Designed miniproteins, single chains, continued (5). Designs and how they scored, part 102

Each design is a single chain, and the fold is of that chain. pLDDT is the mean over its residues in the fold that is shown.

## One batch from the design tools (miniprotein)

Design m19542
Fold by ESMFold2-Fast:
Structure m19542 (fold): chain A 88 residues (1-88)
Amino acid sequence: SAREEGLKLQKELQEKLLKYLEALINKDEESAKKYKEEIIELARKIGELSPSMTPEEAEEQVRKDLEEIEKFSEEELEKILAEFKEQL
């Protein structure tokens, strides 16, 4: 079902966010870029299943969120990573 598919995509997005944050902390630019693209693609797919948001809006919002995260210090990134792990 669309609901089951949406939940699966949300879990994948959360897992990719954790990997993205870890790559940023480790200064692994290549892995960070890869996970960033995968996160944006997952956000678009989630948007396609959402009645309240277009795929384009979902992609734009996630892109902006990731760009904001990239401005954070290493200490701030570690706090965000710990918080996300607590929610999983």
Scores: mean pLDDT 83

Design m19543
Fold by ESMFold2-Fast:
Structure m19543 (fold): chain A 69 residues (1-69)
Amino acid sequence: SKPAAQLYGTPAPAEGTTWSDEELARLRERARVIAEAAHEGAEKGETPAESARLAGIAGQRARDRLDAE
């Protein structure tokens, strides 16, 4: 049996510990906020290439704001 979570880059807890449900919920919420910001950025583009660029910028800015706390 293989743990699919480890194969697909799921966040690993520190060695010898386990993520709590609250910690997993915070990680999911952080990812959701970043994804929503990227999606809003993408919708401002007129072409697929511009949408991808704007999504990347918006997502990175959201991540930087969250990491500044």
Scores: mean pLDDT 70

Design m19544
Fold by ESMFold2-Fast:
Formats: C-alpha cells, sequence, structure tokens
Structure m19544 (fold): chain A 69 residues (1-69)
C-alpha cells in the first residue's frame, strides 16, 4: 500500500469503530461503546488532520458512555 492508501484504510477503520461505538451506546452496551470508541480514537490519532472528525465524535461517545456506567 502507498502511504496515502494506508491513511485511507486507517481512516476507514476508525469510522467503522466509531459506528460500532455509536451502535453499542444506543443499545445500552456502555462497556462496548467505550472499547470501540477508544479504538476509533487511536486510529483517528494515527491519521492526523484526516482523523479529526472521527476523533471528536469518538471522544463525545466515550464521555457519554463513561457517564452512563
Amino acid sequence: LTEEQEREVIVALAEIYLTLARQALEKGDFEGAIEMAEKAIDLARQSGEFGEPVLKEAEEILKEAREKL
């Protein structure tokens, strides 16, 4: 993979984990939401500027899930 293709894959994975975190939160699986949000945050941070939207949403989900535990 080229560096750009690797970045695109990492962003896509971050978006998948963000979606899973959101779904877990909606179902009341707060522990699962925390785990998925943390994975999304880690991947988003690896993507720099391109991960910022995922990072912001994942941090919000993480905060909400932690408040519900």
Scores: mean pLDDT 83

Design m19545
Fold by ESMFold2-Fast:
Structure m19545 (fold): chain A 65 residues (1-65)
Amino acid sequence: KSLEELAKKSQEIADKVMEAIDRGVAEGRTAEGQREALRIVLKEAPNLTDEERAALQAGIARYEA
């Protein structure tokens, strides 16, 4: 797949991430919104390596209680 397609997909995912963060802020649940944003990346990105998945999992864990 082309680099342009990957860049476009990354921007789309980033947009969804920002939307989740904004929703968390609006509802007074910033940590929840940030955790959901990382889950969106983990769920939506089709070409994640095991290393990238591990990094996202670590990020999600930072927003756990």
Scores: mean pLDDT 70

Design m19546
Fold by ESMFold2-Fast:
Structure m19546 (fold): chain A 94 residues (1-94)
Amino acid sequence: SKEKEAQLEFLIGSLESLASLVKDEEAKKKILELVKQLREKVKAKDYDGALKTVDEIIKLAKENEKKDPLVSKGIIDTANELKGLLEEIKKEEE
């Protein structure tokens, strides 16, 4: 649906903005690269690949939580919301 596609774009944009605030330069680079891959997977309608990429973003944010707790929590919360939306879209396409 167009509404879910708009929500998806908003959440990915929010992830990118939060990732740009990550203090650890290596973690920031990796998360931003995964956000880019996520956009490509979504564009290709590869929802399984998109879900895997979101799980990788969550893992990296959890590893960074002690250094950057507020930004990392924001990334994890946004990524979990995005994961739920992707699972719903995937179910509608099946």
Scores: mean pLDDT 87

Design m19547
Fold by ESMFold2-Fast:
Structure m19547 (fold): chain A 70 residues (1-70)
Amino acid sequence: SSEKERLLEELRRRLEEQIDFQAKSLATELHMPQEKVDERVEIARKLNERRIAELRGKSLEELKDLLKLL
């Protein structure tokens, strides 16, 4: 449904925001080289897409409850 797709897009946005926050911390606070930060970001995005694909099988209510916990 359109509502289910909206919730999955919201989850994707929140996960991407979390990746951006962690990437900045790794680069600025931990002084990690940019190429290593980029490598970790790519891995995290692949894992997030897999999770979103798995969650597509969940009910609308289950997705709403999950988003409340994030």
Scores: mean pLDDT 82

Design m19548
Fold by ESMFold2-Fast:
Structure m19548 (fold): chain A 90 residues (1-90)
Amino acid sequence: MLAEKAREAIRRAEEVKAALDSDRSTLQAKIQELALAISEIIAVAPKEQMPLVREAAREAGRGAQAIEEGDYELAAKHLDRAIATLEELL
């Protein structure tokens, strides 16, 4: 279950990252989908993995803030860090 939720969150983060280069009009909706996927991981993650989940959530949040500020290069870097952290849950 945890690995499936982590894969879904990774897919959502990759969708946000892809939209940075192709379809910025969908960014807000995709950010909300990523936030929902991360919240589902928080609901099922064992206590020992929570520091990793919190770090992924922080990086995703920083990416969302960078998008709001129009810094798509910084957003991509934070999304890459979120993906790398989520991959440690696989």
Scores: mean pLDDT 86

Design m19549
Fold by ESMFold2-Fast:
Structure m19549 (fold): chain A 72 residues (1-72)
Amino acid sequence: SEELEEKIRQRFLSLTPEEKAYLAGLYAKFKEAVDAGDVEAAVATLREIMKFLEMPEEEIEEAVAYLREELA
């Protein structure tokens, strides 16, 4: 957890301004999907964000499962 958080932080700090803008756009899409109750769009956007941040596959699957449980 702490090691994964540090990896994500280092990845984020390595992003260019253009990559950060792209990530901000993905967060906006994620928020819109959550606000609309579109679980599948929210899950797809979360996967795209986490893949862009180079998170491990098992962490992506865990986060997706958690999001599906929260949003139903």
Scores: mean pLDDT 81

Design m19550
Fold by ESMFold2-Fast:
Structure m19550 (fold): chain A 89 residues (1-89)
Amino acid sequence: SESDRLLFEAFQAYNAGDYEKAVELLKRLEDVEGGLSIIEQWLLARAYEKLGRRDEAAEWYRKMADRFESLGNTGLAAKYRAEADALAA
């Protein structure tokens, strides 16, 4: 699908060190899907972190933490809240 190609291209850009392109592709994926899966949110947070865009990275780690909490995964929720808090400090 188009979504699968955008996600594949975003991972390829990230692995190549093109973090700006990874962010652009993931934002397009968000528009196409009407939201992002946990894996897509993780990749977007990591790409923002690599760009030094700490506030945007922290926001996406918090969204992941909220999702893990809603799924009852308190360990992963705590992990990603800690990542977000460290970036926002």
Scores: mean pLDDT 88

Design m19551
Fold by ESMFold2-Fast:
Structure m19551 (fold): chain A 59 residues (1-59)
Amino acid sequence: ATVKVFIPASAIGSEEKFGGKIVRVLKDGAEVEIPADKVQDFIDYVKKIFGEEAKVLPQ
């Protein structure tokens, strides 16, 4: 199972480290699909490294 997450443009590329993939690139960031068991680690990583909040999207 995967979870859709929005990330800011500065964090694009980090999803690959968590087995994720880009679903859609936007002007201000991207929608990515992250394996459900990796979502929290990914959110924590984005906050720690980029100082930004990854946002879980409606599924």
Scores: mean pLDDT 82

Design m19552
Fold by ESMFold2-Fast:
Structure m19552 (fold): chain A 57 residues (1-57)
Amino acid sequence: SSSTVIDLSKKLSPENLDLDIQAGVQSLIAGLSSVFGDLEEAEHHYQKARELESKIQ
C-alpha cells in the first residue's frame, strides 16, 4: 500500500492543488451540511474554506 500512497500524497499534496479549488470544495461541503442540518460540520468546512482563501490573497 506504500508506493501508491506516496505517489498520491505527492500529487494531491496541498502544494500541488490550487488552494482556490480546495476552498471551493470545502465551501460546497459546508453548504450541503447546512442544508442537511449538520450545523457544526457546516461551520467547520466553512472555516476551512476561509482559511484556504486567506492564503491565496
Scores: mean pLDDT 70

Design m19553
Fold by ESMFold2-Fast:
Structure m19553 (fold): chain A 81 residues (1-81)
Amino acid sequence: GNAREALAKGIAGALLGAGAEAILKFTGDYEEAKRVAERGLELAEEGLRNAKTDLAREAAQVGLRTARRALEHAEAGKLPE
């Protein structure tokens, strides 16, 4: 896979996870937050699968953790702390 695309996907996953948390915190829109978090998780998973560098793997892992947390909060009907 393209190493730059893998890094970019990991970063995008983290940004979308953070965006989902912001949607939850400021709007309470659990459905929209869930959609954004699911997209973030998908991109981070793709980034991890195609990661060839330590930086790309780290970015993807941050993306996975951020998106998973946001998705869990959205599905549970809870706001992030």
Scores: mean pLDDT 83

Design m19554
Fold by ESMFold2-Fast:
Structure m19554 (fold): chain A 53 residues (1-53)
Amino acid sequence: SIAQERAALQQLRDRIAELQRQPKTVRNELLILLLQIVAGSTEYVIERMEAKA
């Protein structure tokens, strides 16, 4: 459901914010990039679902 996807998106954004507060290592920077891609994909899915609702 859209509500569950929005909750998942918020959790992803919270995780990104937590990682951004940690020391800048290659690992943390790669994780942030991957999570940002996932968050963007989730936002796209939500927008598509809302357009059809």
Scores: mean pLDDT 81

Design m19555
Fold by ESMFold2-Fast:
Structure m19555 (fold): chain A 114 residues (1-114)
Amino acid sequence: SAAEQVDRADALLEEATARMRAHIAAKDAEGFIATVEELVERLKEVVSADQADYLGSLADALLQLMREAQKRLPKEEAEKVIKEVTKRLVELLESKGLPDLAKRVEEESKKLLA
């Protein structure tokens, strides 16, 4: 059901968020990016296009994690994380028919790289 899909998606995001924060603490940009790639691939199977509110919450959560990476990782590593995460998130949002949200993510990401 849609509710069971959201529950699974929430569990995946909580697990991925904890792993991403651990990678930030370890200064492991590659591990952060790999965690996002795994999350996005799993969410393609679990979340439908009709769950726009969930996808908006996901975008806000990942933008906040990118801000944490920007503050705590070395500049080059943070820039790599922000670029790769933005690319994966934008591709996911566009695939789900949310181009306006994808554009907002790109605009917020550009501010982090400025």
Scores: mean pLDDT 84

Design m19556
Fold by ESMFold2-Fast:
Structure m19556 (fold): chain A 94 residues (1-94)
Amino acid sequence: KLEELERAVEDFLVDLYLLASERNDEETLAIVREAGKRLQELREKYLAGEISEEEYIKQVLEIVKETAKRVIEARPDLEALVRKKLEEIEKIAS
């Protein structure tokens, strides 16, 4: 489950990065880069034993949900795609 969640989140961010890069969308690129940095810092805390797996998963979902909201606000045309990917990630984490 954890590896599946991490893969789904990585795929979500990569998809957004590629879409934003193709359009030279600096605002969406900044949102994705910030999310990636936060997720990396969180993963380092998990691997160091500072947080439980349950807490790690919870915080990953919080970051993904915040990122989804910010992308939809910047790019309303991506709302359907972002919501679908968020739903898939939430199902893996359940």
Scores: mean pLDDT 86

Design m19557
Fold by ESMFold2-Fast:
Structure m19557 (fold): chain A 94 residues (1-94)
Amino acid sequence: SVEELLKKLEELREKSKNPKVKQYGDNLITLIEYAKSLSPEEVEALIAQLEERIAIEKEKTKDFSEEDQKLFEEISKLAREALKEILAEKKAEA
């Protein structure tokens, strides 16, 4: 469920000691919650925007510890999975 993915993302966010990783996690949680209010077409657009955002944010992680880089990648993966699950649920409601 989206709620289980959000819980896992919150747990990974808490595991980081890097405030930038924590903020990234918070921003993605907000994005996922916002996606619940969108149409399927808007969620598809948001998924594309998320991929661009992940690429940009990943460049900022070059100076992070290996642990924080891994947490960034895991958080990003959970956000992708959450948006895809929201999209699938919305398409099933049609």
Scores: mean pLDDT 86

Design m19558
Fold by ESMFold2-Fast:
Structure m19558 (fold): chain A 120 residues (1-120)
Amino acid sequence: MKELIAKIPREQLIDALARSVTGLIDLRAPLPAELREKVYELLREAFQALYDGDYDKAIEYLKKIRELVPEAAQEVVDDLIRAVNLVKEGKTPEQLIEEAKKNGNVAYGLIARLLIAKEI
């Protein structure tokens, strides 16, 4: 995972992660095309802020997404917000990966991948 991530340019990684999360939200609750695009744009901004270490700004974008998505998909966004708060509180990407394995939490794994890419 780390070796593969090391070869991916920042913009391509942020794009891939934003598309992955948008797809996961759409799988939980199908989104109209215009709303799907807006969610994707906000996820790019959230992951960019997270990459830059601006955790509060990342959480603000995620909260905006939460207001836009149907209730059935809000759990995915809540998991992302929780992962960012854990990082802000000092949890390592490796600890997020272990929680992701234990709980099947895909959002924690995606946040951990972005943070590992920043450290390389």
Scores: mean pLDDT 80

Design m19559
Fold by ESMFold2-Fast:
Structure m19559 (fold): chain A 90 residues (1-90)
Amino acid sequence: MAEELARRIAEAILAQSAVEDPANPVAAAEAVPTPEGIRLRVTFADGSVEEALYDPDAVAAILAHYLVREEGLPVEEARKRAVALVEEVF
């Protein structure tokens, strides 16, 4: 479950990067579940690396945004589903 949630976060970030900055897209994303949340390492096309720890609230927000954008869910339903998925793991 935690590994599946981490995979979904990495996929969401990769999908988002293609739209946000075509000049410096994300080349790789690694997500690792931790007791505090999901640790994400992002490598950009220019070779720069950014690392962040997403607590459960931040993970839920990222998932909700992804569900609205990719699955067309209403904002309120996406938020509820994202929170439920995060609560299953954390």
Scores: mean pLDDT 73

Design m19560
Fold by ESMFold2-Fast:
Structure m19560 (fold): chain A 80 residues (1-80)
Amino acid sequence: SEEDFQKAVKEAQEKLLEMLNEAEKLPKDKREKVLKVIEEAEKQIAKVIDDKSLSPEEKVKKLKEIIEEAEKQIEEIKKE
């Protein structure tokens, strides 16, 4: 639904903000890598939001997948 889509957008934005705040606590080299992951996720989220060919349900799924992949990449960077 459109309501579920708007909720997913808000949750994605909140997760990106959390990622940005956590990045500031990291050493410079890891922080730079994490910021690149966040930038790519933001670009992908913007594309999903603006994609008129996708249903609200497809957008919700893609937004969740983008955030989950970003979180996974950030955790791997932290383990370096």
Scores: mean pLDDT 87

Design m19561
Fold by ESMFold2-Fast:
Structure m19561 (fold): chain A 60 residues (1-60)
Amino acid sequence: MTVRQFKLALLRATRELYGPEVAEKVLPLIKKATTKQEAIDAVKSVIGEEKAKEVVEAAS
C-alpha cells in the first residue's frame, strides 16, 4: 500500500468509526503527512492513542 492509499484508508476508517466531524479535523493534518507514521500521528493528535489504534487496524 502506498502512503497516499494508506492516508485515504485512515480518513475512511476515521469517518466510519468516529464520524465526519472527526474526519474533517484529521483531514488537514493527514494531507501534510509524507509518511505512514506521520499520518498515524495526525490521527493520534485528534482522537488519542487508543482510538487511533482502532482506526489504524481498520485501515490495514
Scores: mean pLDDT 82

Design m19562
Fold by ESMFold2-Fast:
Structure m19562 (fold): chain A 86 residues (1-86)
Amino acid sequence: MTEEVLKADLAVYEAAYPALEKEIEELEKKVKEGKVTQEDIARLVALLLIASEAVEIAEELGDEESKKRFEELVKRIKEIMKKIDE
C-alpha cells in the first residue's frame, strides 16, 4: 500500500477508536457479570483483528502514539479473552 493509503486507513481506525473502546468496556462489564454470549466472543475476535491491524499500520507509518493506543486495546481484549477461558 502507498503511505497515503495507510494514513487514510489509520485515520478511519482513529475515528473509530472511541466506539471500539466503549465496546471493549461493555464486554469487560459482561465478563464481570458472567453474561458473555457466543455473539460477544465472536465480536471480541473481530475487535482483536481490527485493533491488531491498526497497530500494524501505525507501526509502518512510525506513528508511536497511535501504535501505543491500539496496543493497549489489544492488551485489554486479550485480558478479556483470558478471563472467559478461565
Scores: mean pLDDT 84

Design m19563
Fold by ESMFold2-Fast:
Structure m19563 (fold): chain A 60 residues (1-60)
Amino acid sequence: SKKEKIKELIDNDTSLSEEARNKLKYLVDNYSEEIEKQFEKLYKATDDPEIKKIYEIVKS
C-alpha cells in the first residue's frame, strides 16, 4: 500500500532521528484525504523544514 511504501522511506532515511521517524509514521497511520489537504496548505504557507519533509514523504 502507499502507507507501507512511505513508512519504508521513513525507516530508510538515516538523516532522521528515531523520534522523528516515529512521529512521521504516526502521521502516515492517521493519514486521510483531509490531512493531505491540510499538509499541502501548511507546506505552501510555511518555511518549516519538518513540515516540508513530511509533505515530500506524503507526496512520494
Scores: mean pLDDT 64

Design m19564
Fold by ESMFold2-Fast:
Structure m19564 (fold): chain A 68 residues (1-68)
Amino acid sequence: MIKEGREKLEEKAKEVAEKHGGEYTVSFLSDIYELEAGEHKAADGGVRVLASSKGKKDGLAIVDVKPK
């Protein structure tokens, strides 16, 4: 486990929330060994950030950003 991975995901979630002016929820499903985080546009106008261990796509940690 790399402690930095979880902190980077939280920073990414905050960055996305600032960029889109919305709220965010972060879920950590397990330790992240290597952070692969990306922003994805949701069909309903929100943004989802997925972060996973190396080689995973669905993510071990998820953050959803949705404006109110």
Scores: mean pLDDT 53

Design m19565
Fold by ESMFold2-Fast:
Structure m19565 (fold): chain A 85 residues (1-85)
Amino acid sequence: SLRDEVKGLSLDDAREELRRVRDEALEAMRKSTHPGQQGNYLLTVDRLDTALDGMDWAVKQNVPEEEIREYLGLVIDNSRRVLDA
């Protein structure tokens, strides 16, 4: 459902959603007392940071917005699966 929701977002709205999910993952990492969960949250933060960094580059390279949104949707969906587990 979140992946389908992101497909309808503008690139700016998708960027804000990535930032929001990143902040949530970072907070979850800080609050976690389980090493395995902390590791999963840390990997999630890293993936979101990579996606945010790559987004501006992809726009500059004229990657179609639809392809960028599909990629961002996958990153958000995977991040939500970790956070909602």
Scores: mean pLDDT 80

Design m19566
Fold by ESMFold2-Fast:
Structure m19566 (fold): chain A 100 residues (1-100)
Amino acid sequence: SKEEKIREVKEKAIKELQEILDSVTNPEAQKKLQEAIDKLNEAFDLAIEGKPSEEVRKKFNEAKKIVGEAYKEGLLTKEQAFKVANIISKALYEILKIKS
């Protein structure tokens, strides 16, 4: 089902993000990354519930803003920020494709 496919996207994305979080030693960076992960969990849950793509996209954009802010504050390396942003963007793309 579409819901099962979205759950698979969620499981993979959250696992990859948790692996990055576990590699981060700065407590402030950990907090920011956890905030982004929390927003993504909210976004995935909206998608699973069949909420409009606009609502899902808004929550993904909130997560991306948190990551961008953490990078600008020097809390994440360029490589870490790029990996996180790519995971988020790929997950959004896959969800929107499933929902269409």
Scores: mean pLDDT 88

Design m19567
Fold by ESMFold2-Fast:
Structure m19567 (fold): chain A 81 residues (1-81)
Amino acid sequence: MEAEEELYELSKLPELLSHEKAEELLKKLGLEMSPLQLIDLVEKLKNASKENFRKILEELKKNPILTKEELEELVKKYVPE
């Protein structure tokens, strides 16, 4: 839960998410993506509500091996333009 909250806060300030911090958060969250993929995801989530951000993380935990295309579809579903 704490790692999820930290990632949400970083989604509002994505320029503060370093490669090292992304790797740390991926390990804490149990996600099977690269640090660069997490950084890209967080930048796309900057306009997401806390509830929608949580739903995206829950979906990632259910499907830990998502393609880049599936991640983009998930973001589009929960983040309005």
Scores: mean pLDDT 74

Design m19568
Fold by ESMFold2-Fast:
Structure m19568 (fold): chain A 59 residues (1-59)
Amino acid sequence: KEEIREKAYELALKAGLSEGKARQFAELVATESRDLAILLAVEVLGIPREVAEKIVEEV
């Protein structure tokens, strides 16, 4: 889980997300299912769906 969180955070920063959004998204990717992490990223964090999907696939 920690490795997933760190990797997702780094990928989110590379995608241009702020540190706050990257941290929140990394937590979602580490703790939730892929589908739920993407859904919450789009609906709660305002992350574009294509960006969220790409990061989840690369983790």
Scores: mean pLDDT 81

Design m19569
Fold by ESMFold2-Fast:
Structure m19569 (fold): chain A 94 residues (1-94)
Amino acid sequence: SMVVTREQSPREARVTLPVLGPSTVVSTFEIRGDVRARALLQLNGERTVLRDLEGEQGKVTLELRGVGPSGNVTGLILSEEEAELSVSLELRSP
């Protein structure tokens, strides 16, 4: 498995990885701050999974199964106000 964590910004964090073979994609999103945020796991327009996060501290894990060599997967978290944001994205073999 491969895990990537991207640099955080005040309102946005993202990680993008190429999918080179059949994979399960797992993305973990975290906010710290009394803000509202949205976490998204996207595959090149084919599939999107999303979850809203609220409160002083939020964490969510999104999963996308049966992803096969069809481009890039992106984990993205967006907040309405400045917050500490993180995204981790893991590609697992099927």
Scores: mean pLDDT 72

Design m19570
Fold by ESMFold2-Fast:
Structure m19570 (fold): chain A 103 residues (1-103)
Amino acid sequence: MLDEIAAAIREAAAAEGVALSEEQVRGLAEAVAALTPEQIELIRRAAEAADAGDIHEALVHLLPVLVANPLLQALYDELVDPSDAASVRAFLHILARAAAVKE
């Protein structure tokens, strides 16, 4: 499971033009592996909102997931500029792709 999630993260990061270290890939894979089905649904809704151009709505859906998952929150703080819509969308695309492997 972790290796499949890590592979999905690497593929999605490459597609988004995001450079991740191996430590960041492993950390994201571990954070995603801990997600509940309800949290995965929130991530899916966040990604859909971001793709529709509603970054505020995307963050409303994402925030409860970050609060419940401190490792994911730490990686969000490290990787995402919340003032940059493209940065938020790239992170959500990577996260949604990784979460889909777990479903």
Scores: mean pLDDT 85

Design m19571
Fold by ESMFold2-Fast:
Structure m19571 (fold): chain A 55 residues (1-55)
Amino acid sequence: GKEELEEIAKAIVEDSLAAGATKEQIIDAIEEQLKTATGEQKELGELALKIAKSL
């Protein structure tokens, strides 16, 4: 469900930060993926983008 996608999106952002990525790098990477994403991948990417922008 949406709650599970939000948890996955948060984990992706947190893992990227732990790996040394900056907020700007995470946002850019998500926006690039969203250009080709459809369905659940697009929803996941949009949630991850929202979380990354709120960092």
Scores: mean pLDDT 83

Design m19572
Fold by ESMFold2-Fast:
Structure m19572 (fold): chain A 60 residues (1-60)
Amino acid sequence: SKELEKVEDEIYRLERRIKTLQNLLAKETDPERKKALETGIANHQKRLEELRKEYDKLKE
């Protein structure tokens, strides 16, 4: 379904974004930048969990 495809696409995008932010965090030395990256990662991870639950419900 279109709904399932949209959820899959958003999951893929978030997984890629989280990986990019984690790579940036690994080489970041500025504490304010680190905090911003950690917050961004946490927010994306929370959204990813919500989407995975949505995906499971759409699959029955």
Scores: mean pLDDT 86

Design m19573
Fold by ESMFold2-Fast:
Structure m19573 (fold): chain A 103 residues (1-103)
Amino acid sequence: VNYNEAIEAYKKALELDPNDIGTHLGLAKAYKELGQLDEAIKVLEHLVELDPENEQVHLALAHLYKEKGQLDEAIKVLKKLLELDPQNEDAKSLLERLLAEKA
């Protein structure tokens, strides 16, 4: 897969449908695969504004913050995810691990 071409295709798709969740997720993944973590995070932060209850977006955003070493931001996002789904085992496990790494 050519991620630079994918990014341009996703950007063009968002000009036509700026609120498409799937297109934003594809764009964030393409940025992540290129190591452009800041760009991927910005896309997912925008998605949280568009769909604040999307658990998958919150989990993806927490993982990107962790990869960047932004532990406080990752913890904040995981706590918000657990407000939406208190039984989310992936979010609980990641939160416990990040709290231990920070303490």
Scores: mean pLDDT 83

Design m19574
Fold by ESMFold2-Fast:
Structure m19574 (fold): chain A 78 residues (1-78)
Amino acid sequence: MEALVEEARRLLAEMRAAKDDPEKVRELAERLQAVLDRLRAEGAAAGDLSPVREALDLVKATVEGDPALRAGLLEAAA
């Protein structure tokens, strides 16, 4: 599960770098969602949701801390 949390961290860093490109942000957001879905499944199977909470907290802090990334995510979702 630690590898998936690090993958989420890398994807968030790439999203910040590409925040002016809604298409790239959309692609990275899809990959991030897949990582989060897998973390939830593995966490539930292991009986430990701490890595899931860590990844979700990281996503929230990154998006809330960067208004331009938040705007790019909203445009990518449209």
Scores: mean pLDDT 77

Design m19575
Fold by ESMFold2-Fast:
Parts: structure tokens; C-alpha cells; sequence
Structure m19575 (fold): chain A 91 residues (1-91)
């Protein structure tokens, strides 16, 4: 269970990083910064065992995906959110 939760966190952070990279390449520095802040919040929520805080981060990533103009950024934000929902269900 802990190993499975850690794997979902790692995948969420990987997709968040890719979303930030694509956002920067598309010229959206503000979106990249917000995604980085949400990734940090997800790690803190995981360390605290706070499933609701993890879900709140996932909800915010989905909201940012709707605002993202670049399809690659959107795809990675949605994948990050999905992994955080799976993580929250394991907490």
C-alpha cells in the first residue's frame, strides 16, 4: 500500500514536471509556476497523510488543465490529477 501510494505520487510529480516544461515551451511561465506550487503542496499533503488535501490539489490541476492552451500541458496536468486521486484513495 505505501509503495503503491509512493508510485502514484512519483507519477503525479513526473507528469506535473512535464506539464510545467510544456507550459514554459509555450510561453506560459505563470502556469508553469502554479503547477510547481501544486506539486510541492501534493508532496506536503502526502507526508501529512492528508487525503483531502491531496484531492484538493488534484481538483486544482484539473482546473488548470481546462485553462491550458497547449494540448501537451493539458494532457500531463490531467494525468497528474488522476494519479493524485489514486494516491488520495490509498491514504
Amino acid sequence: RRAEAEAHLERALEHAGLASQHALAAGDEELARRVGELADRAEEAYRAGDAEAVREVADRLRELAREARDPRTREHLLRAADHLYELADLL
Scores: mean pLDDT 88

Design m19576
Fold by ESMFold2-Fast:
Structure m19576 (fold): chain A 95 residues (1-95)
Amino acid sequence: MTYISEIVRIYNEIRRLYEEKRFEEIEELAEKSDLYRQMAAIVFLERGDLERARELLKKMSEEQQEEVLNMAEILGLPEEVRRELERLIEEIREE
């Protein structure tokens, strides 16, 4: 499987779980997998759940946070969402 295909698959999975309000399952997946943690942060931020997004981003290395920005670009997320994600990462790094 290509990296891009895996990102899209996980993104769609977490979006479905979010719509079903299965937040505990998202948190469990994010705890067990760096890729799921990165994708969960993107989904939470896209949905306006900034506190959950911030909590997940704080558990990431700086390299993993930069990967989140690349993933958001690969997913074709709106510029406004990507800009908000960059701001949130910057705020976390200043704490």
Scores: mean pLDDT 83

